# Designs tried in a protein design run: designed miniproteins, single chains, continued (3). Part 38

Each design is a single chain, and the fold is of that chain. pLDDT is the mean over its residues in the fold that is shown.

## One batch from the design tools (miniprotein)

Design m9301
Fold by ESMFold2-Fast:
Structure m9301 (fold): chain A 86 residues (1-86)
Amino acid sequence: VTLTFGEPVEVSPDLVQVTVTLKATDPESGIRYLLVIEVDGKRTFVGEIASGETLTHTLVVPKGSTVRATVQTETGEVVKELVLET
């Protein structure tokens, strides 16, 4: 899997727009993944994708927030994690 943050975009003096992209590039068909997004330790988003799919989620957060994106398997194993400080 490939997990990326887009470049944060200032939408106001106190807010930034963050884009998270998860691409399930694994050759094994039928594997499912969960994308979990936390802002300042609070879970804000959970999305599911299958192998071969791409999930893009855009959120607006306070400037200076910590955004954590975690990718896990159906069994809860963490396979990728990225942290962005805005």
Scores: mean pLDDT 82

Design m9302
Fold by ESMFold2-Fast:
Structure m9302 (fold): chain A 99 residues (1-99)
Amino acid sequence: MKPLSEKEFEGEVYLALAQIYVAIAKLGLERGADPEDIASTLRKALELAVKAGELFKEAGNEKGLQDVIDVLRDISELARQAGATEVAEEAEKALEKFK
């Protein structure tokens, strides 16, 4: 395995943070948290996932891009479950950017 570039490492950090916020939003949905709080958490996850995707795309890291795509799909699904349609649409647009 090749050592990670600085951009790939930074991308992995943003991806990990995005995954943490997705987990928080999923837990919030399971526990009946306020939909606005879930939407806010998913917006943070989306911002972090987009940053990770830009870094992985610049570095040519296809595995990292696939992990970002998976997170963006989770964000879209959870946003639709929470009724956060705008967040779901933004996540879907980000998916088109990183394919």
Scores: mean pLDDT 86

Design m9303
Fold by ESMFold2-Fast:
Structure m9303 (fold): chain A 55 residues (1-55)
Amino acid sequence: MSPEQEALRLFLQSLRDRASLAEALARLDTWAKEHPELPAAAYAALRQAVVEEVA
């Protein structure tokens, strides 16, 4: 899967595991740091979309 799809899956998994938004974003951020090939712009857009969708 693309890095963006993997990041989205981690967020959805966090929601399924009853994680809060803060925990979901923390997991996404940790994953992104472990995958430096993920473009910063793509990560920022995904993170913003997640915040807007959950808020």
Scores: mean pLDDT 66

Design m9304
Fold by ESMFold2-Fast:
Structure m9304 (fold): chain A 88 residues (1-88)
Amino acid sequence: SLIDEIEELIKKGTVENLGKALGLLSKYFKNGEKMNDELKKAVELLRKKMTELLLKMAREESKSKEELEKKEKGAEEVAKNIIDEILE
């Protein structure tokens, strides 16, 4: 099923695969499909994996503790905003 494909992409956790999962979720909701418990779990996992990826990037690229802390706070907000925009 489409949900199984989305879950497999999220499980792989790469930038490319998370982007593909995001695109499939966007199409699913644009087609008028309603949220269900399986989709809620997939969306939550996607948000967690996106946050983890953004935090990893922040840690590798940050030059100072202050920059790292700011980027870490931003990572959760960015992931939430992307997910919320798809659910609109």
Scores: mean pLDDT 75

Design m9305
Fold by ESMFold2-Fast:
Structure m9305 (fold): chain A 87 residues (1-87)
Amino acid sequence: ALQTALEAAEAVLNSYGIGMEPEEREEFKQKMEAVKKKADEDFFKKHAAELGEIYGLRLAYERAGVPLEELEKLALEILKKREEKEK
């Protein structure tokens, strides 16, 4: 599962002509291990490729100078507002 996620992330990055640095691979593994510890094992295994693709896409956009932090803040505000309304 972790290897599947890493391969998916690298495939996305390669499609943008971007290589993953060794330090970024270590950070990715640490973040995925944290997700695995909090998530159900079957869920993580089933969605490992999707999680890797999302990470790779975010990293590609960050390297291209897209303000991901601002986009994440907007997304979190929208999700929080929706959850508070729906509960």
Scores: mean pLDDT 70

Design m9306
Fold by ESMFold2-Fast:
Structure m9306 (fold): chain A 113 residues (1-113)
Amino acid sequence: QVEQLLQEANGYKQAAQSYNDAKRELDELARRFVTTGDVEAGRRAGELAKAVSPEEGGRLTRRAREAWERDREEARRVVRELADLGRKKLDEKAEYYNKKAEEYLKKAEELKR
């Protein structure tokens, strides 16, 4: 009973950590695209944003791809917007799972009485 609640709490904490790790990767990929024009980094940043915001992230990813051949400054601006969106959504998911972990830890503590 207590062990199962602790296992679930740990699972939620691991999920929150994964979203925080994805946020750091997104920031690095977007920075690499904006500073060096690394198209593969931009593509990977788009995939991370689409994973947490399929409609908005997909729309911005398409705009960045279309802009890159015509207006590279616009493409950089759109990728910055995409990174801001992805960061916000990843933070929301990390916070959600951290709160769930706290709830399960409290339940485990109450059962130890």
Scores: mean pLDDT 86

Design m9307
Fold by ESMFold2-Fast:
Structure m9307 (fold): chain A 88 residues (1-88)
Amino acid sequence: SHRKIAEEEAEELLSMEPEEGVEVLERSKERVREMVEKFPKIPPEVGEEMVKSIERGGEYIRKRDKEGLTRELEKSHKLWEEMAKAVH
């Protein structure tokens, strides 16, 4: 399911102008930082890995690389699930 969700999300992000798609990812990056600050149970390395994955996703949006973007989004979804489990 992560792959299918990532593919649909990548298609939507790439249907936008590059600057708009990057803004969506920048907002997600700020949410990750807020979660790490608020919840000490989240390992800092998981949050850092998510931020780096989101930054690479932004580069793939600018390059119009659907496969690269899908791969990073799939990774981000898996890391987000891990962070969500740590909060509960």
Scores: mean pLDDT 83

Design m9308
Fold by ESMFold2-Fast:
Structure m9308 (fold): chain A 68 residues (1-68)
Amino acid sequence: SIEEVEKELEELRRELSKGMSPEVQRQMDRAMDAVIDRVRRGELSREEGLELLKDQIAHIKRLAKSRE
């Protein structure tokens, strides 16, 4: 169900955001919300949504490190 996909995306985001700043966590939350919206709209499958979120989080982490 969509609710199970949302839970999986939330758990993935939480795990990958451990130890990150509040600003970075907010960026990850926005990325997660965008992916969930696209899955709900039928634009992405569960697998595509999880992969996109992983890519988005990796990108956010790279940008955060480049600012340090």
Scores: mean pLDDT 80

Design m9309
Fold by ESMFold2-Fast:
Structure m9309 (fold): chain A 57 residues (1-57)
Amino acid sequence: MTPEEVYEKFLELAQKKGIDNVTLEELAKAVGASPEDVEKALKERFGITFEELKKLK
């Protein structure tokens, strides 16, 4: 799993079901990782949390 894959999967889910309906758990499952690993990847690469990612709209 890369932070870029996390971001791409987030955009796919947001487009399919709306950004507000995307959960951290669903995103983690989509990339084959734990919610904790997803949060860590976003923080280390982009300096943001999952909640901040949802606000970038």
Scores: mean pLDDT 79

Design m9310
Fold by ESMFold2-Fast:
Structure m9310 (fold): chain A 100 residues (1-100)
Amino acid sequence: VLTEEEIIKRVVEAAKDPKTGPYVKDFLQRLGEKLKLEGVDLNNVEELTRAIIDYFKSKGVSMGRIEGLFQVVIEAAKRLAEGDSTEETYQAFVDRLLAS
């Protein structure tokens, strides 16, 4: 299981990638809005990622499950960047997040 700082580092690096970055930022912003995170700069990937981790920790979610959530975000962004941007792929990702 990754530490909080290791998760943040991986997400920030994915968000800086010119191919995956726009999709990572979009997913994180949508998740932040869904969780109603107030007082967080939705354009600051590090701060937003930390706030999302802290939110789930406050709900008793394990670090392994939180790690899995961010792995799904990064892999979905990578697939979209590689041209696998079908509406079905997007819907499957949204459904998975909503089921969490």
Scores: mean pLDDT 75

Design m9311
Fold by ESMFold2-Fast:
Structure m9311 (fold): chain A 85 residues (1-85)
Amino acid sequence: GKLLDFLDFIKDILEEVSKLLSIPDETVKKIMSLLDEVKKKVENGKIEEAVKFFENGFLELKKTVQNSDLLKLLENILNNIKSLV
C-alpha cells in the first residue's frame, strides 16, 4: 500500500543522506531497525501501533542523535506517516 511504498522510499533516502552527512554506522543501524519494525507493524495492519512505535523511537533518537539535519528529516518522515493514516 501507499504507506509501505513510502517507508521503502524513505529507507533508500536515509541510506544516501546518512552517507552525505557522514552519520555513524551505529546510528544508521538504529534508524533502519526502527523503520523495519514500523514496516512490520504496517504489513500486519497495525497502523496505529506503527505510528506510536515510530513516534517513541524518534523521541529516543532525539536524545542521542546530534545531527540537526538528520533530526529534521526524521521529524518530516514522522509527520508524513501521520498524514498517510
Scores: mean pLDDT 82

Design m9312
Fold by ESMFold2-Fast:
Structure m9312 (fold): chain A 90 residues (1-90)
Amino acid sequence: SAKEELERARYLKEQFSEYVEKAARGEEVDLEKAPKEVQEMTLEFVRRVETEGRKVAAQGLEPVEEVVRRILEEKFGELEEREREAEAAL
């Protein structure tokens, strides 16, 4: 149902935020305890930071922190759009 999709979208956004914040603080993250979708989003985030951050560091054109910010905005934007679509279906 639309209500279940809305609750799921909000839950995934909350979980992703928690795991990303812990990782940003240098805390050990037990990703296996996260929902599968959050695991996939977090692993993709890490891979993109490593690949794009490495390219940017080699070029010396912008700080890696700017790459991290851009990727986070994209991922949270995807979750917010999912939440908005679920709300519109109510």
Scores: mean pLDDT 77

Design m9313
Fold by ESMFold2-Fast:
Structure m9313 (fold): chain A 108 residues (1-108)
Amino acid sequence: DEELLERMRELVRRGDVEGLAELLVKETTKEEVVELIADLLGEHARRLGREDQVEALREVARERFENSSFETLAGALARLLALEEGFSYEEANRIGQEVAEAVRKLLK
């Protein structure tokens, strides 16, 4: 789902919180969001030259997020994507919180 991930990055880049929330609810599952988070964290380890830790970080992400709500997972994914797009920690955290809240409202 390279196309789906690029669509998510574009929505984050333009600050389209509602569009990202709608995309996540309509086009993804909880399991797919967990795997996206695991893949992003693994790729971060790879960029740090820690190829040996890629699979370990993927497993830690899966274990940590396995029992999380979809809203929490959506927020965590949005926050990670915002950090990758160069947003500050504070901005990325705000975007993640707004996406989680938008997803929560859509699931009502």
Scores: mean pLDDT 84

Design m9314
Fold by ESMFold2-Fast:
Structure m9314 (fold): chain A 69 residues (1-69)
Amino acid sequence: SQLEQKAEQLEEAAKKAKEHAKKGDNEGALKAAEEAGMHFPKNTPGELAAGITDGIAGIYRGVARLVKE
């Protein structure tokens, strides 16, 4: 479903953002989140951006399960 595809995109973006944050690449972490449509202020910690993106992915995943055909 479209919701499952969105959840997968956000999950992948969160994973990439987390890896960039671990390397100290805060800008890369925020750009990874932006690829999934998650826009954060430039001073947002990369780990926080990754965590929020992962949380939103969980919401999409949960909704996709509820509206499963």
Scores: mean pLDDT 83

Design m9315
Fold by ESMFold2-Fast:
Structure m9315 (fold): chain A 80 residues (1-80)
Amino acid sequence: ALSPLERAILDAGLARARALLAEGVPAEDALALGVAFVAEQARAAGLSPAEIRRLATAFARRFTEAHLAAQGKELRLAPV
């Protein structure tokens, strides 16, 4: 489970990425910038490389899941 500090960094990264999407930044770029932000915040907080990697992975997963869920009715895996 994520610590309260790790959760706060993750939530801040997700809020930042959502703001970038609202400004018209492509999802791939918003994801990359969000990962960089989360990794830098985690490093500044003194997390280990393994903890930084876990948190960055959790961010990428949560961002992708939230983005796909928001578009889920429009995105299809198979053509008709």
Scores: mean pLDDT 78

Design m9316
Fold by ESMFold2-Fast:
Structure m9316 (fold): chain A 95 residues (1-95)
Amino acid sequence: MEIREKILELVDKLSTLSKEGQNEAIKKIREFLESKGYKKEGIKLVVQLRKYFNAKTEEEKEKWRKKMDEILKTLPNSVLEEIQKILEEILKKYG
């Protein structure tokens, strides 16, 4: 299974969590990406994450999921692995 697919599956699971859990995930991803020199990508990704969490229809979710995947494609696998770990830790804490 490709790591980007795992991340997007974890993001979908996060959409069922409290707003506090969703906001902590957004904050940690943004801070992590900025710390690794991906500030612009991080800003774009967290905007897409917020849009995904607020989406009311499957059509809107698919739109934002595709936009998130395009950003994830620009990141190295080592960075994607750390994003996956952040999301898994948030799910464990708030799920």
Scores: mean pLDDT 85

Design m9317
Fold by ESMFold2-Fast:
Structure m9317 (fold): chain A 74 residues (1-74)
Amino acid sequence: SIEELLAELERLVEELERASREEVTRVMAQFFDVASQLVEAINKLPPEEAAKYRAKLVELLRRADAVYREKRAA
């Protein structure tokens, strides 16, 4: 379900926060795999409902990107 995919993305953001510099790339790859599945699921929804879930996905992507950049910083 979409709710399960969102929960998995949130769990992966937490894993990114705990990941070592060496692990962060693998966790980010898993994040993108789950995000792709969520995009496919969202595209099957009515437009108004799809917009709500896309907003949540964008927020999760921003959080993941911020953590990834922090872990990779010199």
Scores: mean pLDDT 84

Design m9318
Fold by ESMFold2-Fast:
Structure m9318 (fold): chain A 65 residues (1-65)
Amino acid sequence: KDILDEILENIREELLKSLSEEEANEAVENLRKGKNYEKALEILVKAGIPKELAEDIIEKVKKYL
């Protein structure tokens, strides 16, 4: 739980450098709840995270749910 929260907070901080708070929160909540990974992937890629890395991040998050 603490590890997942740390990962999600780091992702949120990175997203906030390029995206609105609303978009960053949408991605993080979709990852936290294990829902709509396609939307989370789209938001991560929009923030400048390479698609391969974004997919790896989602897979790692799934392990902590």
Scores: mean pLDDT 80

Design m9319
Fold by ESMFold2-Fast:
Structure m9319 (fold): chain A 114 residues (1-114)
Amino acid sequence: LDTEKLLKYLEEHPILEVEVDGMKLGLRYDSESEILTITLEKDGKRYTLVYNLKTKELKLYIDDELVSTKKVGDDTTIRDLLLILLTELMGLSEEEAEELTEKILEALEKKIKE
């Protein structure tokens, strides 16, 4: 799934939700502020990544607590954001994160094509 295509979809449909392997993933995009929010819910915990496309700043949350802030490159993709969420926030291995990222991207692409 291409990041530009995803963002264009979210400009018209600001909330997109999919379920993968019993986890609920939500995307929310505020086109005015250029903020993309990715939320993943698993086993009663909520993992949230807030990406500011203007500043290239990421804020990572577990439930309502800010756990990390970082800056990313200008070429950061939706795949990169998912890998950061799954590895740095959820503590998955690189291999597990890559497999889950592919499933998430496939689910998002199917949802967008409908």
Scores: mean pLDDT 85

Design m9320
Fold by ESMFold2-Fast:
Structure m9320 (fold): chain A 70 residues (1-70)
Amino acid sequence: SLEEKQQKLAEALKRASDVINRAREEGKLDIAQKLLDEIAKVMKDLNDGKITVDEAIERLDEAIREAEAA
C-alpha cells in the first residue's frame, strides 16, 4: 500500500540520519556531507515527480550502504 511505502521511506531516512551521525562522530565529515547531499537530491527528485517512492528507497539504501562501507 502507499502507507507501507511511505513507512519504508521514513525508515530509510532514519537509517541515513543514524549513519550521518556516526560518520560525524568518527570525523568522517566528507562521508556525512555526501550522504546529506544524496538525500537532498533524492527527496527533490521524488517531490518533482522524477522518481517513484520505490526508486527513492532504492537510491537511499544504496547511498547508505556506500557510506557504511567508507
Scores: mean pLDDT 88

Design m9321
Fold by ESMFold2-Fast:
Parts: C-alpha cells; sequence; structure tokens
Structure m9321 (fold): chain A 106 residues (1-106)
C-alpha cells in the first residue's frame, strides 16, 4: 500500500524530470529515479494483497517505463543511457508482476 503510493510519486517525479531534462546529468538523474520507482513498484506488486494495490503498482511501473524511455532519448553518455535503460526495464518488470497479481495472463 505505502510502497505502491511511494513508487507512484517517484515515477511521476522521474517522468517530470525526464520531460524537463536539458543536460545529460538531468537525464541520468531521471533514469535513476525511474529505476528506483520501477523497483519499488515491482516490490509493491509482489506484496500486493488487493487489486487496488496491484493497480497502483501497475501505474507506477508504467510511469517508470515512460520516464526511462524518455531519459534514454535525452541521454548523451553511456552512463546516462545505462541508468535510463535500467529504469525502463524496472518499469517493465513491475508491469509484469502487477499483471500477474491482477490475474492477467503473462
Amino acid sequence: MELAKEALELGRKALELAKKSKTDEEAREAGRLAALAGGLAGNAADNSKTDEEAKLALEAGKLALEAGVLAVKKSKTVESITAAIGGALAGIGAIFQAGLKLGKPG
């Protein structure tokens, strides 16, 4: 419950930072926040006991994926691209875990 809400807030922050990023450092930070949000969302999905918790984790994972993908487009260094890819992958993992909890086929 609290983890899903924290993941959602971090995912929103990561996406906002990715949208506003003008430097490689800002893109790297957006990727880092996306990875953290995706990781928390995945953990929240795995520990979810209700459909509402799983839905919040799904939304957080979607935000982490979107932020990670956008951060890749804004990145100019291997380090920033790697962080952004990590964020996108963490988001995908969270979406998959949330989908499993909601009874959707993988």
Scores: mean pLDDT 83

Design m9322
Fold by ESMFold2-Fast:
Structure m9322 (fold): chain A 135 residues (1-135)
Amino acid sequence: IGEKYKELLDKIQRLFLKAYEAVLNKDFDKAIETIKELLDFVINDPYTTGLHVAMALDGILLIVAEIVKLDPSLRPKILEVFKEQFSKFPDLMKKIAINHLKKLIEMAKTEPDPERAKLYIDIAEEFLKILEEVK
């Protein structure tokens, strides 16, 4: 259990860093594709836990917020991507994601940068809406 859990964490961290590096290079297509890879990984690996889903969502929220800050015109395109990915979530994983996003919204209210706080809250609320509306 311990070794497998660590392997899954290492993979999530590696994919997060890959997506973040792509954002720094202004390669938003690569960043979005890497986020899709991260979501597909946590959906399809039978050993992923609610903590792995939470960690992936933490990273995804940061990456999406940075993309939207740098290019606001990508916001609708990113949301359509997430509608497709979140529709693949099993019911239990959707419940975990919804509960964690609600916690992230509360935590974002404590963010010392008001503009960053607003961006995180707005994106997390849009993710919540998608998760509640996808079939």
Scores: mean pLDDT 82

Design m9323
Fold by ESMFold2-Fast:
Structure m9323 (fold): chain A 60 residues (1-60)
Amino acid sequence: SAQERAAAEGAQAANPALSAEEAIRSADKLARGGGGVAVRDLSEEQAYRAGYAAGQLGPL
C-alpha cells in the first residue's frame, strides 16, 4: 500500500541498512504500540514518520 511504501521510505531514510519488509514491520509495531493503529490505517505522512522513528531505533 502507499502507507507501507511511505513507512519503508521513512525507515530507510533513518537507517539505509533496513530492508523494506523489516522497515514496514518495525513501523507497524511502533504505530500499534504508540498510536494504537496499524501503519495501513495511517496517512502517508504519519506512516513515513512512524517508519523514520523505527529506523532511528534500528540498531535493533
Scores: mean pLDDT 76

Design m9324
Fold by ESMFold2-Fast:
Structure m9324 (fold): chain A 103 residues (1-103)
Amino acid sequence: MEMERRTAQAQTAAQLLVIGAATQSLLLKDDEKKAKEAAEAAYQGIKELADSVSRESAVEALAAGTKTAKKSAEELNKIDKKVGENMKALYEGLEKAKRELEE
């Protein structure tokens, strides 16, 4: 089933965008604006990814991104509270987008 492969690719892409944002936010933690922009860029990238695939694949991609962002928020909050807050804003945004697609 080729559809399962396409969904897995979208999930992986969403997860990589979150990991990239987490890494950039942590490296740029002393520049609050740039750290926040990294999380916002990941949110936009994941939304564009969701808009480019089927609704079913979009829901799965948003779910995967949300799970990865939650884990990143928990782990990075132990290192820097502001970076943790940026990742929390990211997963809350992704959860909202997923709920809107499930309606």
Scores: mean pLDDT 82

Design m9325
Fold by ESMFold2-Fast:
Structure m9325 (fold): chain A 85 residues (1-85)
Amino acid sequence: SESRARMVALIGRLNQLLKQYAANPSQSIENEIQAVLDELAAVLREHLPDSTVEAIRKQLEALIAAKDFAGVNQLLSLALNQVDE
């Protein structure tokens, strides 16, 4: 679906930014990560209640702050299933 394709592209961009962040953290990279999270939230709001999307956003931010990038991808995989059908 269109939503799936959009989320896959955004998840790819996020993972590229997380690799850069892990190698050389900067405020500029953090700002780009936040912009991608904003776009992911916008796609998810087409399928889920805003309160659920805000909870997912906050959990993603917490996982990124903890540098739990495996956890980020696990949560995004679960969210992607919500837009597949």
Scores: mean pLDDT 86

Design m9326
Fold by ESMFold2-Fast:
Structure m9326 (fold): chain A 91 residues (1-91)
Amino acid sequence: SYKEKLANKLIEKAKKALEDAEKRGYVTPQEAAIIAVGAHAALHLSPEKAKEMLEWGKRGAELARSDPRNAEAADILQKAIENVEKKLKEL
């Protein structure tokens, strides 16, 4: 479906954003937002895909928390993790 195609594209962008951040050693707020969007998009596909993207989000949050200069990125990712976990609990 169109919705599934869009969700998969957002997940691909989220994964690339995290991989680029991990190679560079820090997460920007823009990359954090892309990862957050991908995690939310995964909720529309399946609980299993949402759990997978939650793990990618947690990796991003850990990287962001390793440097105080990334506080905004860490906050974005923490909020996304909390929202995805809440939605998974409601499924």
Scores: mean pLDDT 87

Design m9327
Fold by ESMFold2-Fast:
Structure m9327 (fold): chain A 79 residues (1-79)
Amino acid sequence: SLEEELEAVEARIREELAALRARASPEDVPLIDAMEAKIDELLAQAREAVAAGDEKKARHYRIFAESTVTLLRMLQTAS
């Protein structure tokens, strides 16, 4: 189901964020916190879309959240 797919994606995102945070220096924490807040907003929008039966919107917000985590990882590894 869309709910199960979103739950699995959220679990993966949370695991990746935890791994990034574990490797972060204190100076990187504010950026990780800001990006986590943005990801939380995107995941909330995805859940609202799932609840409304809007598959297309749910998929778009899910992809946006995944892309945001990827960007954060790239920025941390480019330091």
Scores: mean pLDDT 83

Design m9328
Fold by ESMFold2-Fast:
Structure m9328 (fold): chain A 71 residues (1-71)
Amino acid sequence: MEKIMKEIAELGRAKAAGKRITPSKEVIEEMIKQDPKAAAEIIKEQGWTKADNKAKGMDNETIKKIEEAIK
């Protein structure tokens, strides 16, 4: 839990600084579970594609939830 929270905080700081950072699959899934809209916004800002999400080992159902949230 602490590791995931730390990664989320680092992602927020990187976003504010305009830096590119790639969180783990687990962090992205937890963000989608808590707030799909906020997760979709971060994904858009980082420029992550459907292919990038698949490369991280994210399942198709989770990718679909992201796509629906950003429509």
Scores: mean pLDDT 63

Design m9329
Fold by ESMFold2-Fast:
Parts: structure tokens; C-alpha cells; sequence
Structure m9329 (fold): chain A 79 residues (1-79)
């Protein structure tokens, strides 16, 4: 779906920023979430991992990551 593609795009953008900024905790949590969404394995596990990543990104002040993850969560929870 278009919504799923948008969520995947946002997760990939957030992963790239986390890697660039050296936030490897957010990086690995989001890579796991991306795998769950792309493979249709577990949306529940993906949402949990994104929420965990959002908390870490907030503690590190990664405002652009926070914004992208909040948008991705809205899309995935509405699906």
C-alpha cells in the first residue's frame, strides 16, 4: 500500500540519520522494525521497536528522527 511505502521511506530516512549521528541503539531498533514491516512479520513488534527508538532518539536530541518516527507510527497504527 502507499501508506506502507511511506512508513518504510520514513523508517529508512530515520535509520540513515541515526547512523550519521552515531545513535546505534536507535539504528538497530529501527532496522529491526523495518524488517518486520517489509516482511509483514509483526506490525506489533515493529511499533514497539519504533516506540523504543523514539524514546532513545528523544534522549539524544535527534529532533528530525523524532519527527519521522512519530509520522511513521501514525501511518502504521492507522493501518
Amino acid sequence: SEAREKAIELLKEAINIAEEKGDYTTYFLLRYALKQVENAESLEEAIKAIRDALDVARSFGLTEVEKKLEEALKILEDA
Scores: mean pLDDT 85

Design m9330
Fold by ESMFold2-Fast:
Structure m9330 (fold): chain A 74 residues (1-74)
Amino acid sequence: SIDDVAQAIIDGLRSGTRSKDDMIRMYTAVFNSHGAVAVAGAINRILSARFGKSITADPADARAVATELVDNFM
């Protein structure tokens, strides 16, 4: 599901096994494969519930969303 994709992205941010540039490229591809707006919406729901935070980037801009996530949560 989209929620499972969003959870996997959030869990991956905390693994610490890849560079920021690699993570941005990987997550941009995932957003584009599953629908950037839908995945960003699911990520925002999870981040708001767990951390009281939200994505500020345009949800339709997959690379901007991926960059904000990596910069703020890795």
Scores: mean pLDDT 78

Design m9331
Fold by ESMFold2-Fast:
Structure m9331 (fold): chain A 70 residues (1-70)
Amino acid sequence: MEAAVATADRAIQEAEELKSIDPERAGKLIETARKAKEMAVKDPSLAPEAAETALRVMQEIRRIKAEAEA
């Protein structure tokens, strides 16, 4: 549970930083990461799914940043 919450918190932080590059996609990614954190907190049995969602968010942030820096 704590590991999934920590991963979601990191995804939220990185998505917040993305606002300076792409505010629209950053907003959607922040919402997705917050929902993942909420899922892990409310139902610990969903912690693996929440962690996977947070990792996908971080992967998408990385992709958007690469596009902006190209």
Scores: mean pLDDT 80

Design m9332
Fold by ESMFold2-Fast:
Structure m9332 (fold): chain A 92 residues (1-92)
Amino acid sequence: DEELKKKKEKAKEAIKEGLKEAKEEIEKNKSIEKEKAYILLKPLLEYAMESFEADKKKSLELYKEAYEELYEKYKDEEAKEKAKSLEKLLKE
């Protein structure tokens, strides 16, 4: 479907532009909360760009990895506990 391909490409560009703007805003404002939000959302938005449909398990895996990154970078204990909770949801 040529129309579907055009819509996917347009959405991919919009997500790339949004991520670039978010990164620039974080750099200008030096906001740790915004940087944490960027770390959590970036992998999911990048995944969505590739397929338009997010598999639930893959989305949970990406969230877990993002929370693990938040703990490693900021030593955020709340992020560590969130990663553990997501790990439990992924164990089937």
Scores: mean pLDDT 71

Design m9333
Fold by ESMFold2-Fast:
Structure m9333 (fold): chain A 80 residues (1-80)
Amino acid sequence: SELEREIARLAAVTALLMAGYDFEIDLLKRRGGSPEEIAKFEEKLKKYREIYDRLLAASQMSPEEAEKVIEEVRKELEKI
């Protein structure tokens, strides 16, 4: 279905963003970055993980509920 494909697409995009932040955190830790900078990136990573988990949950929801989650996730990804 279109909803299933859209959930998969958003999940893939979110996973790529998470991988990018994971890499940046690792670089900061290896280069002796400040605890404050590391914490900010870890908070962003946590937020992306929450989005990813919501998308996984949406795959098991009714079409109406899944569509609401997709709309909310799209808006949140634009803000992060």
Scores: mean pLDDT 86

